# Designs tried in a protein design run: designed miniproteins, single chains, continued (3). Part 81

Each design is a single chain, and the fold is of that chain. pLDDT is the mean over its residues in the fold that is shown.

## One batch from the design tools (miniprotein)

Design m10973
Fold by ESMFold2-Fast:
Structure m10973 (fold): chain A 55 residues (1-55)
Amino acid sequence: MPSVEELRRMLEEARGLDPAEAERVIARVGQAALHLPEGDRLEIARLIVEVQNGL
């Protein structure tokens, strides 16, 4: 399962993609984050919102 650090890296890479590809990466990261502890899930959820607002 991806670590928090791996999911953060995926989200940063998504910033360089076209919107459709970025949305697919964000969806995969969101699904993977469901397997994380609550604190880590909230951190990734906040980062997803920041990335989406930057698209």
Scores: mean pLDDT 79

Design m10974
Fold by ESMFold2-Fast:
Parts: sequence; C-alpha cells; structure tokens
Structure m10974 (fold): chain A 73 residues (1-73)
Amino acid sequence: SDEEIKRLVEKIIELAKEGDYDIALLGTSMLLVAARSEGREELAKKLQEINDALSRGDVETAIKLAEELLKEL
C-alpha cells in the first residue's frame, strides 16, 4: 500500500540523516525492485533518482528527492 511505501521512504530518510548511507541505499534498491516488479512506473522512476543520488554520495539530493516523494504518497 502507499502507506507502507511511505513508512519505508520515511525510514530511508531517517537512515540517510543518521549517516547509515549503505543501509539507506540497500533499502531504496529493494523498494525500487519491488516498484518495478509491480509496474509502478512513476514510483520506480523517483526511487531510481534517489538510488542514483545515494550511489554517488549526494546525500542532500537523495533526502530532498525522498521528502518530495513522501508529499506525493
């Protein structure tokens, strides 16, 4: 459900803010795979952008994108 996805995205933001970047990246990657498998194209696109930002170490952009995603859920 969107409520469950929202809780997971909120946890990813928390982990990133706490400096747990590897766990935040893992969580985002897992959620991205799930979104793709369910055909949720817009959600998958936004999660890919968050995943890419975390992968390059751009934590500030990743948090901003994740917070924007929360407003849409």
Scores: mean pLDDT 86

Design m10975
Fold by ESMFold2-Fast:
Structure m10975 (fold): chain A 80 residues (1-80)
Amino acid sequence: AMEEMAQAMLAGDYEKAIEYARKALPENPLEAYYWIGVAYMKLGKYDEAIEAFKKALELDPSNERAKKLYEQAKKMKESR
C-alpha cells in the first residue's frame, strides 16, 4: 500500500496515491493521513488537505511535518 502510494505520487497520479494511502490507514494511520494531505495539496484541494493533516495531528500533536503542512494548507486556502 505505501510503496504503491509512493509510486503513484512519483507518477503524478495523486488521486491513486490517496486510494493507496487509504488502504494503509489500518496499519499506519499517521503516515497514511500525512500522505493523503500531501496528495490533496498537490491536487489543490486544500479543504481536504487540512482535514487529513488535522487527523494526523489528532494522532500525534507534536508531529512537526504535519503541523507545518497544516499551516501551509490553511494559508493556501486563504489565498484563494
Scores: mean pLDDT 82

Design m10976
Fold by ESMFold2-Fast:
Order: C-alpha cells, then structure tokens, then sequence
Structure m10976 (fold): chain A 82 residues (1-82)
C-alpha cells in the first residue's frame, strides 16, 4: 500500500469516527485513536490535514485539545454515510 493511500484511508476513518460520535461532539486525539484503532500519530496527522481542509475544528480546553466536525465537514460526512 502506498503512503498516500494509507493517509487517505486514515483521514476517512478519523472523519467518519467524528461523525459517528455526533456532529456536535468534541473528542480528543486519544479518544479518536481508541474509536478507530489507529495510532495517536496517525490520528494527529489525519486531523492536521482535515483541519487544513476546513472539515474539522480544533479547540483548546485548558491542557486538552478537542476536535469536532465543522458545519461543512458534518454535511460532507452525512453525504458519505448516506
């Protein structure tokens, strides 16, 4: 498997995990890793790409970093899940 294909699959897994948790639900990278079975490094790489694409929003809550789908991200995930 190419690195690009693996990165794409990891991005899709992270994206759908956020959708399945709930469009308004905020998760840590660790919680996403637990849900997807991916390493925290793979999750962080996928989240960084999704954030750059405007599909995921990043928030700080003290020492925690929380991630959720953007409105555009939620709409795209819903279309993919249909």
Amino acid sequence: MTKEAQDFLNQNKVFLALYEAGADTKLTAGQIAERTGLSQRSVSNALNTLEKQGLVEKERDGKRTLYRLSPIGAARAEALAA
Scores: mean pLDDT 81

Design m10977
Fold by ESMFold2-Fast:
Structure m10977 (fold): chain A 100 residues (1-100)
Amino acid sequence: MSLGVPKYELPEKIEKILEEAKKEIEEKEKVPRYFLNEAVNEVKVELQKEKVKEISLEEAIEKLRKKIREIKERFEAEWRKIVESTEEIIEERREEREEL
């Protein structure tokens, strides 16, 4: 049922702070965009659940860093498999090109 009001909408102020924190982490640390985007989404959900009305930039950075670590740990093995599979495809394509 819809109450005509978004149930999980963050204040624009918090969303801007999260984007600034994301940018700072991206500039200082070479983190894959997937992990950054997932961390931002998970932090947004967490802040909505906690009914947080404001957050500092430093708190946002800390929450994002924590989530990035959790996501990396969770998907480290899966990411390695994806990279290895991609490298196999590239290697196979290279072999075919060198035979032409």
Scores: mean pLDDT 68

Design m10978
Fold by ESMFold2-Fast:
Structure m10978 (fold): chain A 66 residues (1-66)
Amino acid sequence: KDELIEKARELMKEAVKAYKEENYDKALELARKALELFKEADDESGKEIAEGAIKYIEKKKEEKEE
C-alpha cells in the first residue's frame, strides 16, 4: 500500500509540472493515474486530493477551449 501511495504522489508531482507547462491533457492523464493508485491503496485523503486536482485541471482546460 505504501508503495502505491508513493507512486501516486510522484504522479501528482508530474501532473503539476505538466499543468505548469499548460499541457492539460498530460496533467489529467497523470492525475487520473494517481487517483487509480490511491483507490488501490484505499487512501481516502489521496483520492480527495487527486479528485480535486482533476476537477481543477478540467476547469482550466475548459477555459482554454472556448
Scores: mean pLDDT 81

Design m10979
Fold by ESMFold2-Fast:
Structure m10979 (fold): chain A 87 residues (1-87)
Amino acid sequence: SVAALVAAVLAAMRQAGGLDVPTILAILRQLGARPADLPAVLEAVTRYLLDDLGLSRSRATVRTRGLGLALGVPQADIDAAIARALA
């Protein structure tokens, strides 16, 4: 489920103390994440960077865009997921 993917990614981020892109890619691949699942993961990652790690909106945006591009998510979907997290 998307909730299980989000939970696994956020757990990995808590243990790393930040966004480790290679580790997140490996987790999502192992759990069989589908392209349709990825925007919800990017939204959750953006919120975690803002709320839990205290990053600025600009820093959270740059880091989430990097993850989204590494995942092969279309830029419009990356930007929409970030916008939802910032609202």
Scores: mean pLDDT 89

Design m10981
Fold by ESMFold2-Fast:
Structure m10981 (fold): chain A 61 residues (1-61)
Amino acid sequence: SRVEEELERLVREVEEAMRAGDFDRAQELVAEMVALMEKEKVPAEVRREFLFRVDDILRAA
């Protein structure tokens, strides 16, 4: 779906921001992802999968 494609894009952008050391950008992207999930009423199971992936990326720093 378009929403899942957008979430995948946001995850990739978070990875890129973290690799670049741009932690402010990474936080902005995570907030955008959460807002998109709420706006599009993404199912809890899908939300957990994306949040776990992003949390793993953030902890690897």
Scores: mean pLDDT 85

Design m10983
Fold by ESMFold2-Fast:
Structure m10983 (fold): chain A 104 residues (1-104)
Amino acid sequence: ATVTVTVTVSPLGDEVTVQAEVQGPYKARVTVYDANGNELGSVELAPGETGLLRLKGVKDGEVLTIRVDALDENGNVVASTSAKVTVKAGERTTVTLTIDVPAL
């Protein structure tokens, strides 16, 4: 089965918003890390749900790591993927992450 997560990173002043939309049969956890590996925020989303993270202190030119974990009904991670996004003032960056979850 396939889980697709579309993530849009939008810088605005002293704040960066990260919007995530989940499609597929699995719940997803979206976590954003800074360039040093510190967690900035996390959200769990049901299939078809959209979530928003508001991050403060992220500056132009910083590299964020976006991690997506596909979760089973018990909250266990069954598959994961990640992408890096560079924050660019005045630009929205959209990335699509696709996770292929093995058949059990």
Scores: mean pLDDT 82

Design m10984
Fold by ESMFold2-Fast:
Structure m10984 (fold): chain A 70 residues (1-70)
Amino acid sequence: GVETMLKQAESFYEIALKAIDEGKLKAARRALENLRAMVEYFRKMGHDEAAEYLESLIEEVEKRIEEAEA
């Protein structure tokens, strides 16, 4: 269900943040790609609210990668 997929997305978000903290920016970007794929899936299935939530997580990860590369 949507709830299970959202928990998987939360896991990718946590993996991305940990990768950033460890200086593994390529791994963080791979986790971002997984989040983007989940957004596309949710939008295709009509789960717009879930997609918007994941987009907010993506924005936070992108911001933190930018800060780490500055």
Scores: mean pLDDT 85

Design m10985
Fold by ESMFold2-Fast:
Structure m10985 (fold): chain A 95 residues (1-95)
Amino acid sequence: MEARIAELRDRAAELGTRAAELRKEAERLGNEEAVRLAEEAVRLVAEAVRRVAEAEALRDSDPEAARRHLEEAERLLEEAERLIREAEKLNEEAR
């Protein structure tokens, strides 16, 4: 479980940075749709970080609940990555 928590934290940090940079580029390009997608990705990453923190808190007392939080965090990060890819495509088209 510790390795999985560390992996998800690293992934969340990476996706969060990408989403924040993407939002700034979209704002510079005037791409309102890409801004919305990037902002949603930032929100999903923040929720995933909260889920990982919950899993860490519960890992020894309630491993089943901890596992469910990690599964939800993985799902949220997958959705964030999808939104990031879509926003990147829209920004590339706007360049």
Scores: mean pLDDT 86

Design m10986
Fold by ESMFold2-Fast:
Structure m10986 (fold): chain A 97 residues (1-97)
Amino acid sequence: SMEKRKLILRGIGLLLRVIGLEFDYELLKKKYEEGKISKEEYIKKLEELLEEVREIRKEARELLEKDPENELARRALEMAERLEKKLEEEIEKLKKE
């Protein structure tokens, strides 16, 4: 159905968005480790990524309430939750150092 197609496309979109944020995080981390950005700039950018991953997590949960068997939305949620935890732990570590 057209409605089922829309739900599948939404799941694909969420998965691609979280993959993009994981890539952005790894690139940002490398820039910080290479001394290309300051600690303050790194924390700011990590907090921006954290806001974006929390939005994806919310959207993935809403999609799963409408389509509980949406495997792409489930994968996006799992990836977003893992990335959220990594970002929170990295920010906390940096603020204590």
Scores: mean pLDDT 90

Design m10987
Fold by ESMFold2-Fast:
Structure m10987 (fold): chain A 59 residues (1-59)
Amino acid sequence: MKAQVEEALRLLEEAVREDLGLPEEEAERMREEVLSGKLRPVEVEIEVAMRIIKRHLGL
């Protein structure tokens, strides 16, 4: 499902650009894992959401 992969990659780029607590090096690693099939797009969405929540809670 190419659209889901594209959305996950866009979400990673936005998280880095908006400084939402996801370092660029980790985003690049996650991008490579999604493209290689080691990581599902939904797992990227969950990870980004978790980092946003932790940042909001000051963790």
Scores: mean pLDDT 75

Design m10988
Fold by ESMFold2-Fast:
Parts: structure tokens; C-alpha cells; sequence
Structure m10988 (fold): chain A 80 residues (1-80)
């Protein structure tokens, strides 16, 4: 279930962001929430993938390679 992946990834990604780059935590959390809504409400898998990839890019560029990895893997699973 794709919702199970987002439920598992969100706390792991946010913990990694909080530890390394807390300044982007709120935006990463917002993007993950928007991705979850795109899947649950709109059925828009492509939008969810783009939002997760944007969150991964933001976390990685800020300095959290661990958060980027978790979010990119979530985007890959959602795309499948």
C-alpha cells in the first residue's frame, strides 16, 4: 500500500532533516503532506512523485543525504 510507504518514510525523513538541516524541516514536511494528499484525495500519482522528488532535492541540497535517499526511494515506489 503506497500510503504505508509514506507513513513509514515521513518520520524517518523528518528525523534525518531535524538532525542535520532543521531549517528545511517545515518545508520538507509540507511537501510530504502535499504528496500524501495528492495520492489520497486526487489519485494523482505523478504529482505525488514530483512533490517527493522536490522534497528529496531540498533535503539533499541542504545537506541531508539520508533524508534525500529515503524520499527518492519513496518516489520510486509511488511511481511503480
Amino acid sequence: DVRDILSAVQPLALAAVEAAVPEVRERVEELIGEAARALAVDGDREKAVRLLEEAARLAGEAGSEEAERHLREAARIVRS
Scores: mean pLDDT 82

Design m10989
Fold by ESMFold2-Fast:
Structure m10989 (fold): chain A 80 residues (1-80)
Amino acid sequence: ASRRLSLSEEEAKEGIEEAEKLASPEEAELVKELIEAIVEAGEVLETRNADGTVTFSSPENPELAERASELYNKLMALSA
């Protein structure tokens, strides 16, 4: 199933502050880049695939949504 997802600047700031508390600098950087990509895209559709990967899509900012997909799946690979 797909869901609508957007982050306000305030929500993004809180997410970045939480990411900075992570012990792994690599994980923290991926989370920050993911938050920034979603904020720049404005609104994305999040689709969870049967293989456990996630696809973000945006009619207005497809390149930013594709980058968010790459960052999220890279982050998930680090926690597997």
Scores: mean pLDDT 77

Design m10990
Fold by ESMFold2-Fast:
Structure m10990 (fold): chain A 55 residues (1-55)
Amino acid sequence: SKEEIIQRIKELAAKINELHERIKKSTDPAEQEKLRAEIDKLRAEANELGLELSS
């Protein structure tokens, strides 16, 4: 349902915010790179879900 998709997008947004906070606290470039890659993956999922809502 649209409600389930909207809820998933909200969960993805919350996770992305959590990962940004972890990047701010990290001093390890390798960890920061992994966290940025995870954010990119979550953003891609959110974009796909947004397209489903528009269809």
Scores: mean pLDDT 85

Design m10991
Fold by ESMFold2-Fast:
Structure m10991 (fold): chain A 70 residues (1-70)
Amino acid sequence: MEELEREAEKALKEKRYEEAAELLEELAKLAEPELRPSLLLAAEIARLKAEGASEEEIREFYRKKVEEYK
């Protein structure tokens, strides 16, 4: 788990968003159920960035997802 976490962080820093999304999805499978939704959300945001979504589109997506938590 720690190694996948490090690889995901490195991919995000290097803007390899497609790889970061895949690594975050793998982390979600191994993570405690409590952490899984946050990791899956991070993976989905990374995929949006890989597809060329704007920062505004990502902020809107995140805001809508946060609203779903309540």
Scores: mean pLDDT 77

Design m10992
Fold by ESMFold2-Fast:
Structure m10992 (fold): chain A 74 residues (1-74)
Amino acid sequence: MRREELTRIVREALRRAGVEVPEEVVEAAVESVLGTGPLTVEAPAAAYRAARAAGVDEGRALRVAKIAGELAEE
C-alpha cells in the first residue's frame, strides 16, 4: 500500500471514530504500519507510544493503536 493512500485511510478512520490527534500522530501511525515489516504485531505498540509521546490521552492513543493494528493485519 502506498504511503499517501495509507495516510488518507488512517486519517479517515480516526475522523469516523471521533479521534482528533496532531498530524504527527497520524504520520507515526502510518510509519508503524509500513515500518513493522514482518513484525506487524508491533504496529499497535509503536502507534500507541507515538500518540502518548505527542501528548494524546490514553483513550485516544488506544484508538490510534487499534487502527494501526487493523491496517497492519492486511
Scores: mean pLDDT 73

Design m10993
Fold by ESMFold2-Fast:
Structure m10993 (fold): chain A 58 residues (1-58)
Amino acid sequence: MTLADLLRLAVADPRAPEAARAAGEVGDALVRALEAGDLATLEEIKAAMEAAGLEFEL
């Protein structure tokens, strides 16, 4: 499952348990990438958010 799949799941039905879990997993990946300075992971998260129609904000 890709970050784009997780983010689409999170925005499709925010009341679903899977959506809450998916949002948490994306958030954890973002925090880890920021702490590590992992530009590749940050670009993947940005691309996933753009694909879902969301603005990338920090």
Scores: mean pLDDT 66

Design m10994
Fold by ESMFold2-Fast:
Structure m10994 (fold): chain A 68 residues (1-68)
Amino acid sequence: AREAAEAVVEAYKEIQEAVENEDTQALKDALKRFQEAKAALYSATGIYSENGTAMEEAAKRILAQLAA
């Protein structure tokens, strides 16, 4: 669960950076990693949302709970 949640947070950050930089190739690569990370998190936890922000927030909550 932790590794999948970390992957979701990292990929979402990469999407935000690619959008701000208008880097189409980086955005495509980040979106692919984000889809893979969401699938891994869903497989590990059953948590899924089509909303990327909701998935990133869920992943952060999981990491916060695991850090406590």
Scores: mean pLDDT 78

Design m10995
Fold by ESMFold2-Fast:
Structure m10995 (fold): chain A 75 residues (1-75)
Amino acid sequence: SVNERVEELARPLEPLVEEAAEAARAGDYEKAAELLREVARRLRELAEREEDPEVREALEEAARRAEALAEKLAA
């Protein structure tokens, strides 16, 4: 499925997502935002290399969500 493929491709990013969550829980919103922007950038790189348009769209949507969360935390 599209979700399974996205999870497989994004698996190497899980440590960055976990670090961002820890930073946010600790109140370090600047660090959390920086890590989420890194996740968004990596997801866009994966989308650029993806041949399946549904998987590409899902990766781009995930990147937009990470960027939006980073913007809210940095505000």
Scores: mean pLDDT 87

Design m10996
Fold by ESMFold2-Fast:
Structure m10996 (fold): chain A 71 residues (1-71)
Amino acid sequence: MEREELLELYRKDPSAFARKVAEMGEKLKGKTPEEIERFGKLVSEVLDEFYRDRRTPEYAERIKKKIEELE
């Protein structure tokens, strides 16, 4: 469920997705390293699934570059 919500958010507004991920990351402060790793895997899976989508590879590439520029 959370994965599908993040995937839909990324499709509609990548900037809002990045902000949501940052806020969720802050809530993980004081959590177990396992939970932090699980969150990181979730985010990576969402981004990877979009990049593997053959419909708009250029779009996915541009979004990755924007995320890298934001650090």
Scores: mean pLDDT 65

Design m10997
Fold by ESMFold2-Fast:
Structure m10997 (fold): chain A 84 residues (1-84)
Amino acid sequence: MEELFEELRKIAEEFDKVDPAGSNLLEKIDEVREAYRTDKEKAKELLEQIKNALNSIKKISTDPRLQELIDRMIEKVDELLKEL
């Protein structure tokens, strides 16, 4: 689990270099990491919110690098959701 959060955060840091929404995403990932240990229902809700936000950005983006980063983040979010 810690490795999945580390991988997700690393991808989000790359995303933050190219899109200003990345800083809010990093903040949300840190919130999920805390909730994952203490409140699994909250962690699930936050992960689903992150996934919805990423899908919304993906719909309006035409940059293939942003699409790749978004897809990789969604994959890690889905893996974390599966473990809840």
Scores: mean pLDDT 82

Design m10998
Fold by ESMFold2-Fast:
Structure m10998 (fold): chain A 69 residues (1-69)
Amino acid sequence: MEAEKLLREGEEAFRQKKYEEAVELYKKALELDPNNYEAWLLLAEALRKLNKDEEANKYADKGIEIASS
């Protein structure tokens, strides 16, 4: 419930190109629900928009790992 709200807020921030805000909201959502693989992928995408490609790849790999579990 709260994690879903944070994801929605993060997606809205991402649409507005507020990528740093999106990253913070996605991280908060993942603190509440670390098994949400879509949230890991959204976090990675926001980090790529900030040119943090190495960090983005690590979180994307985490999302894929969870999706495969």
Scores: mean pLDDT 84

Design m10999
Fold by ESMFold2-Fast:
Structure m10999 (fold): chain A 64 residues (1-64)
Amino acid sequence: MEEEKKKLIEETVKKIEELGVPAVAKQARRDLEELAKEGASLEELKKVAESYIELARMFAQSRA
């Protein structure tokens, strides 16, 4: 996996974990790593990463 893609995945997972949603962080890591192995572009990975971060933010905000 290219250095840039690996760094994006690590930063994305860390940000989701900081939002307190480790289940979403684990899912994001698996999906992003799989897409990267299948040849997804950095741009495609960024779009998927942003979707997961937004999902985690919504979960964090809705949980009292």
Scores: mean pLDDT 80

Design m11000
Fold by ESMFold2-Fast:
Structure m11000 (fold): chain A 109 residues (1-109)
Amino acid sequence: SLTPEEQAALDELLSEAKARIDEVVEKMKRGELTLEQAIAEIVRIADELGDRLLERFKDKSPQERTRAAGEFARRLLAWVDENYPDLPDEVREALVEALSRIVERAGEA
C-alpha cells in the first residue's frame, strides 16, 4: 500500500482533477463547450496531472509508480461514474484512455 505521504500527494492530485473535470462538465452542460472541446480538455487535464503524478513519484520503483497511477485512475473514474452517470460515453472513454497511458508510463520509468 501507499505511505501516508504518498496517499496525501495522491489525494491532492485527485482533488484538483475532480475540480477541473467538474468545471468541464458544467461548461458542457451550459453549451459553452462542444463534445470535441470537452474531450480535448479532459485529455489535457489527465495528461497534466499524470505528468505531475509521475514527477512526484519519479524516485519510486516502477511497481510503486504503477500502483499510485492505478489508484489515481480507479478513484477518479469511480468519482466520475458516481457524480456524472449521464456523461457522454466519448468523454468517459477519452478519460479512460488518457488514464491508461499514465499507468503505462508509470511502469516504464
Scores: mean pLDDT 87

Design m11001
Fold by ESMFold2-Fast:
Structure m11001 (fold): chain A 65 residues (1-65)
Amino acid sequence: MEELRKEVEKLIAEIRSLLPQLTPDARAEVERLIQEAYEHMAKKDFEKALELSRRALELARQAVA
C-alpha cells in the first residue's frame, strides 16, 4: 500500500515538471487526470490512482512540443 502511494506521488511530480511545456488544452486534460488521481488516493484506491497517473504522464509526454 505505501509503495503504490509513493509511486503515484512520483508520477505526479514528473507530470508537474512537464506541465510548462504543454499547450493549454493538453495541460487542462493532464491536470484533470491528476485531480482524479488525488481523489482516488483520498479514497485509498491506489490502483486506480496509479492507472490515472500513468495515463496522465503518457498524455503529457506525447503533448510536449
Scores: mean pLDDT 81

Design m11002
Fold by ESMFold2-Fast:
Structure m11002 (fold): chain A 96 residues (1-96)
Amino acid sequence: SMEEILKEAKELLEELKELAKKIEDEEAKKKVLELLKKAEEILKKAKTKEEILEALELLKEAAMLILKYSEDKELILKAIGLLLQAIGLEFDLELL
């Protein structure tokens, strides 16, 4: 359901916030946190499929930046997992 996808998107956001804290590149960290803040504002008010999709795109962009700027294997693997989760949620939304 859309409510379940919204809940999972919010959980994904919180996991990405925790990974963002571990980014050593300060400019990359700032960019990731700005993307996550924008996604959080959208998800807090989201009532439509289109709003959730917009937030998921921001979460995907944040995960990609974590992946690009991380040298830590654990961070890389977690970022890949969260990116795949966001892609899966987008497919689930398109089936609604």
Scores: mean pLDDT 88

Design m11003
Fold by ESMFold2-Fast:
Structure m11003 (fold): chain A 72 residues (1-72)
Amino acid sequence: MREKLEEAVREANEKLGLGLTEEQIQRIVDAGVAAASLEEVPPAVYQELLRLGVSKDDAERATVLIAKKLRE
């Protein structure tokens, strides 16, 4: 799941133009991987995006895209 989550975060970063660095992408991936279940991955990713200074609107959009890719 780590590789798929990393791909999902990278795609959201590219598509939404979030300007995340490689270090920030890895922090988001680490937060998602640390989640207790797959259902907890999107909220963990959302909280980490907010912590990194991503706007609430962009963090919501990114989380939806990431959740969608994880279900594919």
Scores: mean pLDDT 83

Design m11004
Fold by ESMFold2-Fast:
Structure m11004 (fold): chain A 81 residues (1-81)
Amino acid sequence: SEMDAFEEVLKLGGEAAVEPLIEFLKSKDPEVRRRAAIALGDIGHPRAIEPLIEALKDKDEAVRRAAREALRRIGYEIPAE
């Protein structure tokens, strides 16, 4: 399943997981997108900043919340609305 593929990517860890996790932010499954945002925040790589900013506009509220928290953890200041 896509979630099984996601778990395998998490085993890579660090920078090697960044690009695959960015692709999971485009998943049809909001749970996969939410977990990808969290994992990108855990890794803290700057390459995730722009994809996570895009995820702030996600249709799913939990995905938007995860992206906001991930950006905070990376140290990116989210602009005021």
Scores: mean pLDDT 83

Design m11005
Fold by ESMFold2-Fast:
Structure m11005 (fold): chain A 47 residues (1-47)
Amino acid sequence: SLLEKAREAYELMLKAINDPSLSPEEQRELVKKANELAQKIDEELKK
């Protein structure tokens, strides 16, 4: 659902920003996944 995607995107971004134990590669993966979800949400909301 849209709400599930929004929650997941938000959680991924918060983790990428706030978890100092993440490697740069892990940070990139989380941001990438969050951005992909955010794009899907944006596309759904523009309909």
Scores: mean pLDDT 79

Design m11006
Fold by ESMFold2-Fast:
Structure m11006 (fold): chain A 64 residues (1-64)
Amino acid sequence: SASSKEELLEEAERLRERARELREEARRMREEGSASELEVQLLEGMAALLEGVAAFLEKKAEEL
């Protein structure tokens, strides 16, 4: 149904927004030079995982 599709897309959008925030934080940490490379890589990795889940939900919505 349209409602179910909308719910999946809304959740995907929330995950993408969170991933964007993590990537922006990683960028700031690099610019400040105060964080370890590992910490930056972990934030970028977390963002990539959230983007992957969002893509999965978007694909699932398309199948409805």
Scores: mean pLDDT 86

Design m11007
Fold by ESMFold2-Fast:
Structure m11007 (fold): chain A 60 residues (1-60)
Amino acid sequence: SKEEIEKEIKEAEEDVEKAKKLLEEAEKNNAPQEYIDALKDYVELLEKRKEKYKEWLEKT
């Protein structure tokens, strides 16, 4: 169970990195503001998911 949570954290960290890279590329290419805002919200959602898994690991 601990090892499974650690795997989920690693996958969540990878998802965050990919989403942040997409956001950086969108900003560099002057993508529509609505798209940039949606990506920012998506990054925040992924960060919260990652933190929740870390909290679960601490309680294990």
Scores: mean pLDDT 83

Design m11008
Fold by ESMFold2-Fast:
Structure m11008 (fold): chain A 102 residues (1-102)
Amino acid sequence: AIQLNVPAQVSGRAGQPINISATISNVPEDGDYALYLYRINDDGSRQLVDSARVSMQAGQSQTINFSLIPPQGTYNFQFDLYRIRDDGLQLIGSASTTLIIY
């Protein structure tokens, strides 16, 4: 099965760049994949923050880095991994991380 690995927690300082990395592993088929980074709000709603598209071959692994400069606070993020098909995006994995900025 495909695996999406993200750190459970990332911490940093306000006004400084912070990198959040996600690793896609054990891709089941050749093709294009998209990784969407969402911020999860306190009400459960989500906002798209960033995205990346990557071409992979079966069995490959790739790490995608997102750079953010957030203000002080605690943030919940969700990564959604999509397989890109001729008929649209298919959700194939999700993983969550918590960002703590002080």
Scores: mean pLDDT 87

Design m11009
Fold by ESMFold2-Fast:
Structure m11009 (fold): chain A 50 residues (1-50)
Amino acid sequence: KRLTAIQAAVAATARKRGVSLREIAEAMNTSVATVSRALREFADPAFTGA
């Protein structure tokens, strides 16, 4: 399951500030794997532009 675009953006911002994936996952009530996957897709240049 994917995070919404807004949740992925919030997670990316938190990650940029040094917040761990675990803490972001906890704040969003989801798994670390889900956050990691969403951030990877959201940060991908091809995905971001499309």
Scores: mean pLDDT 70

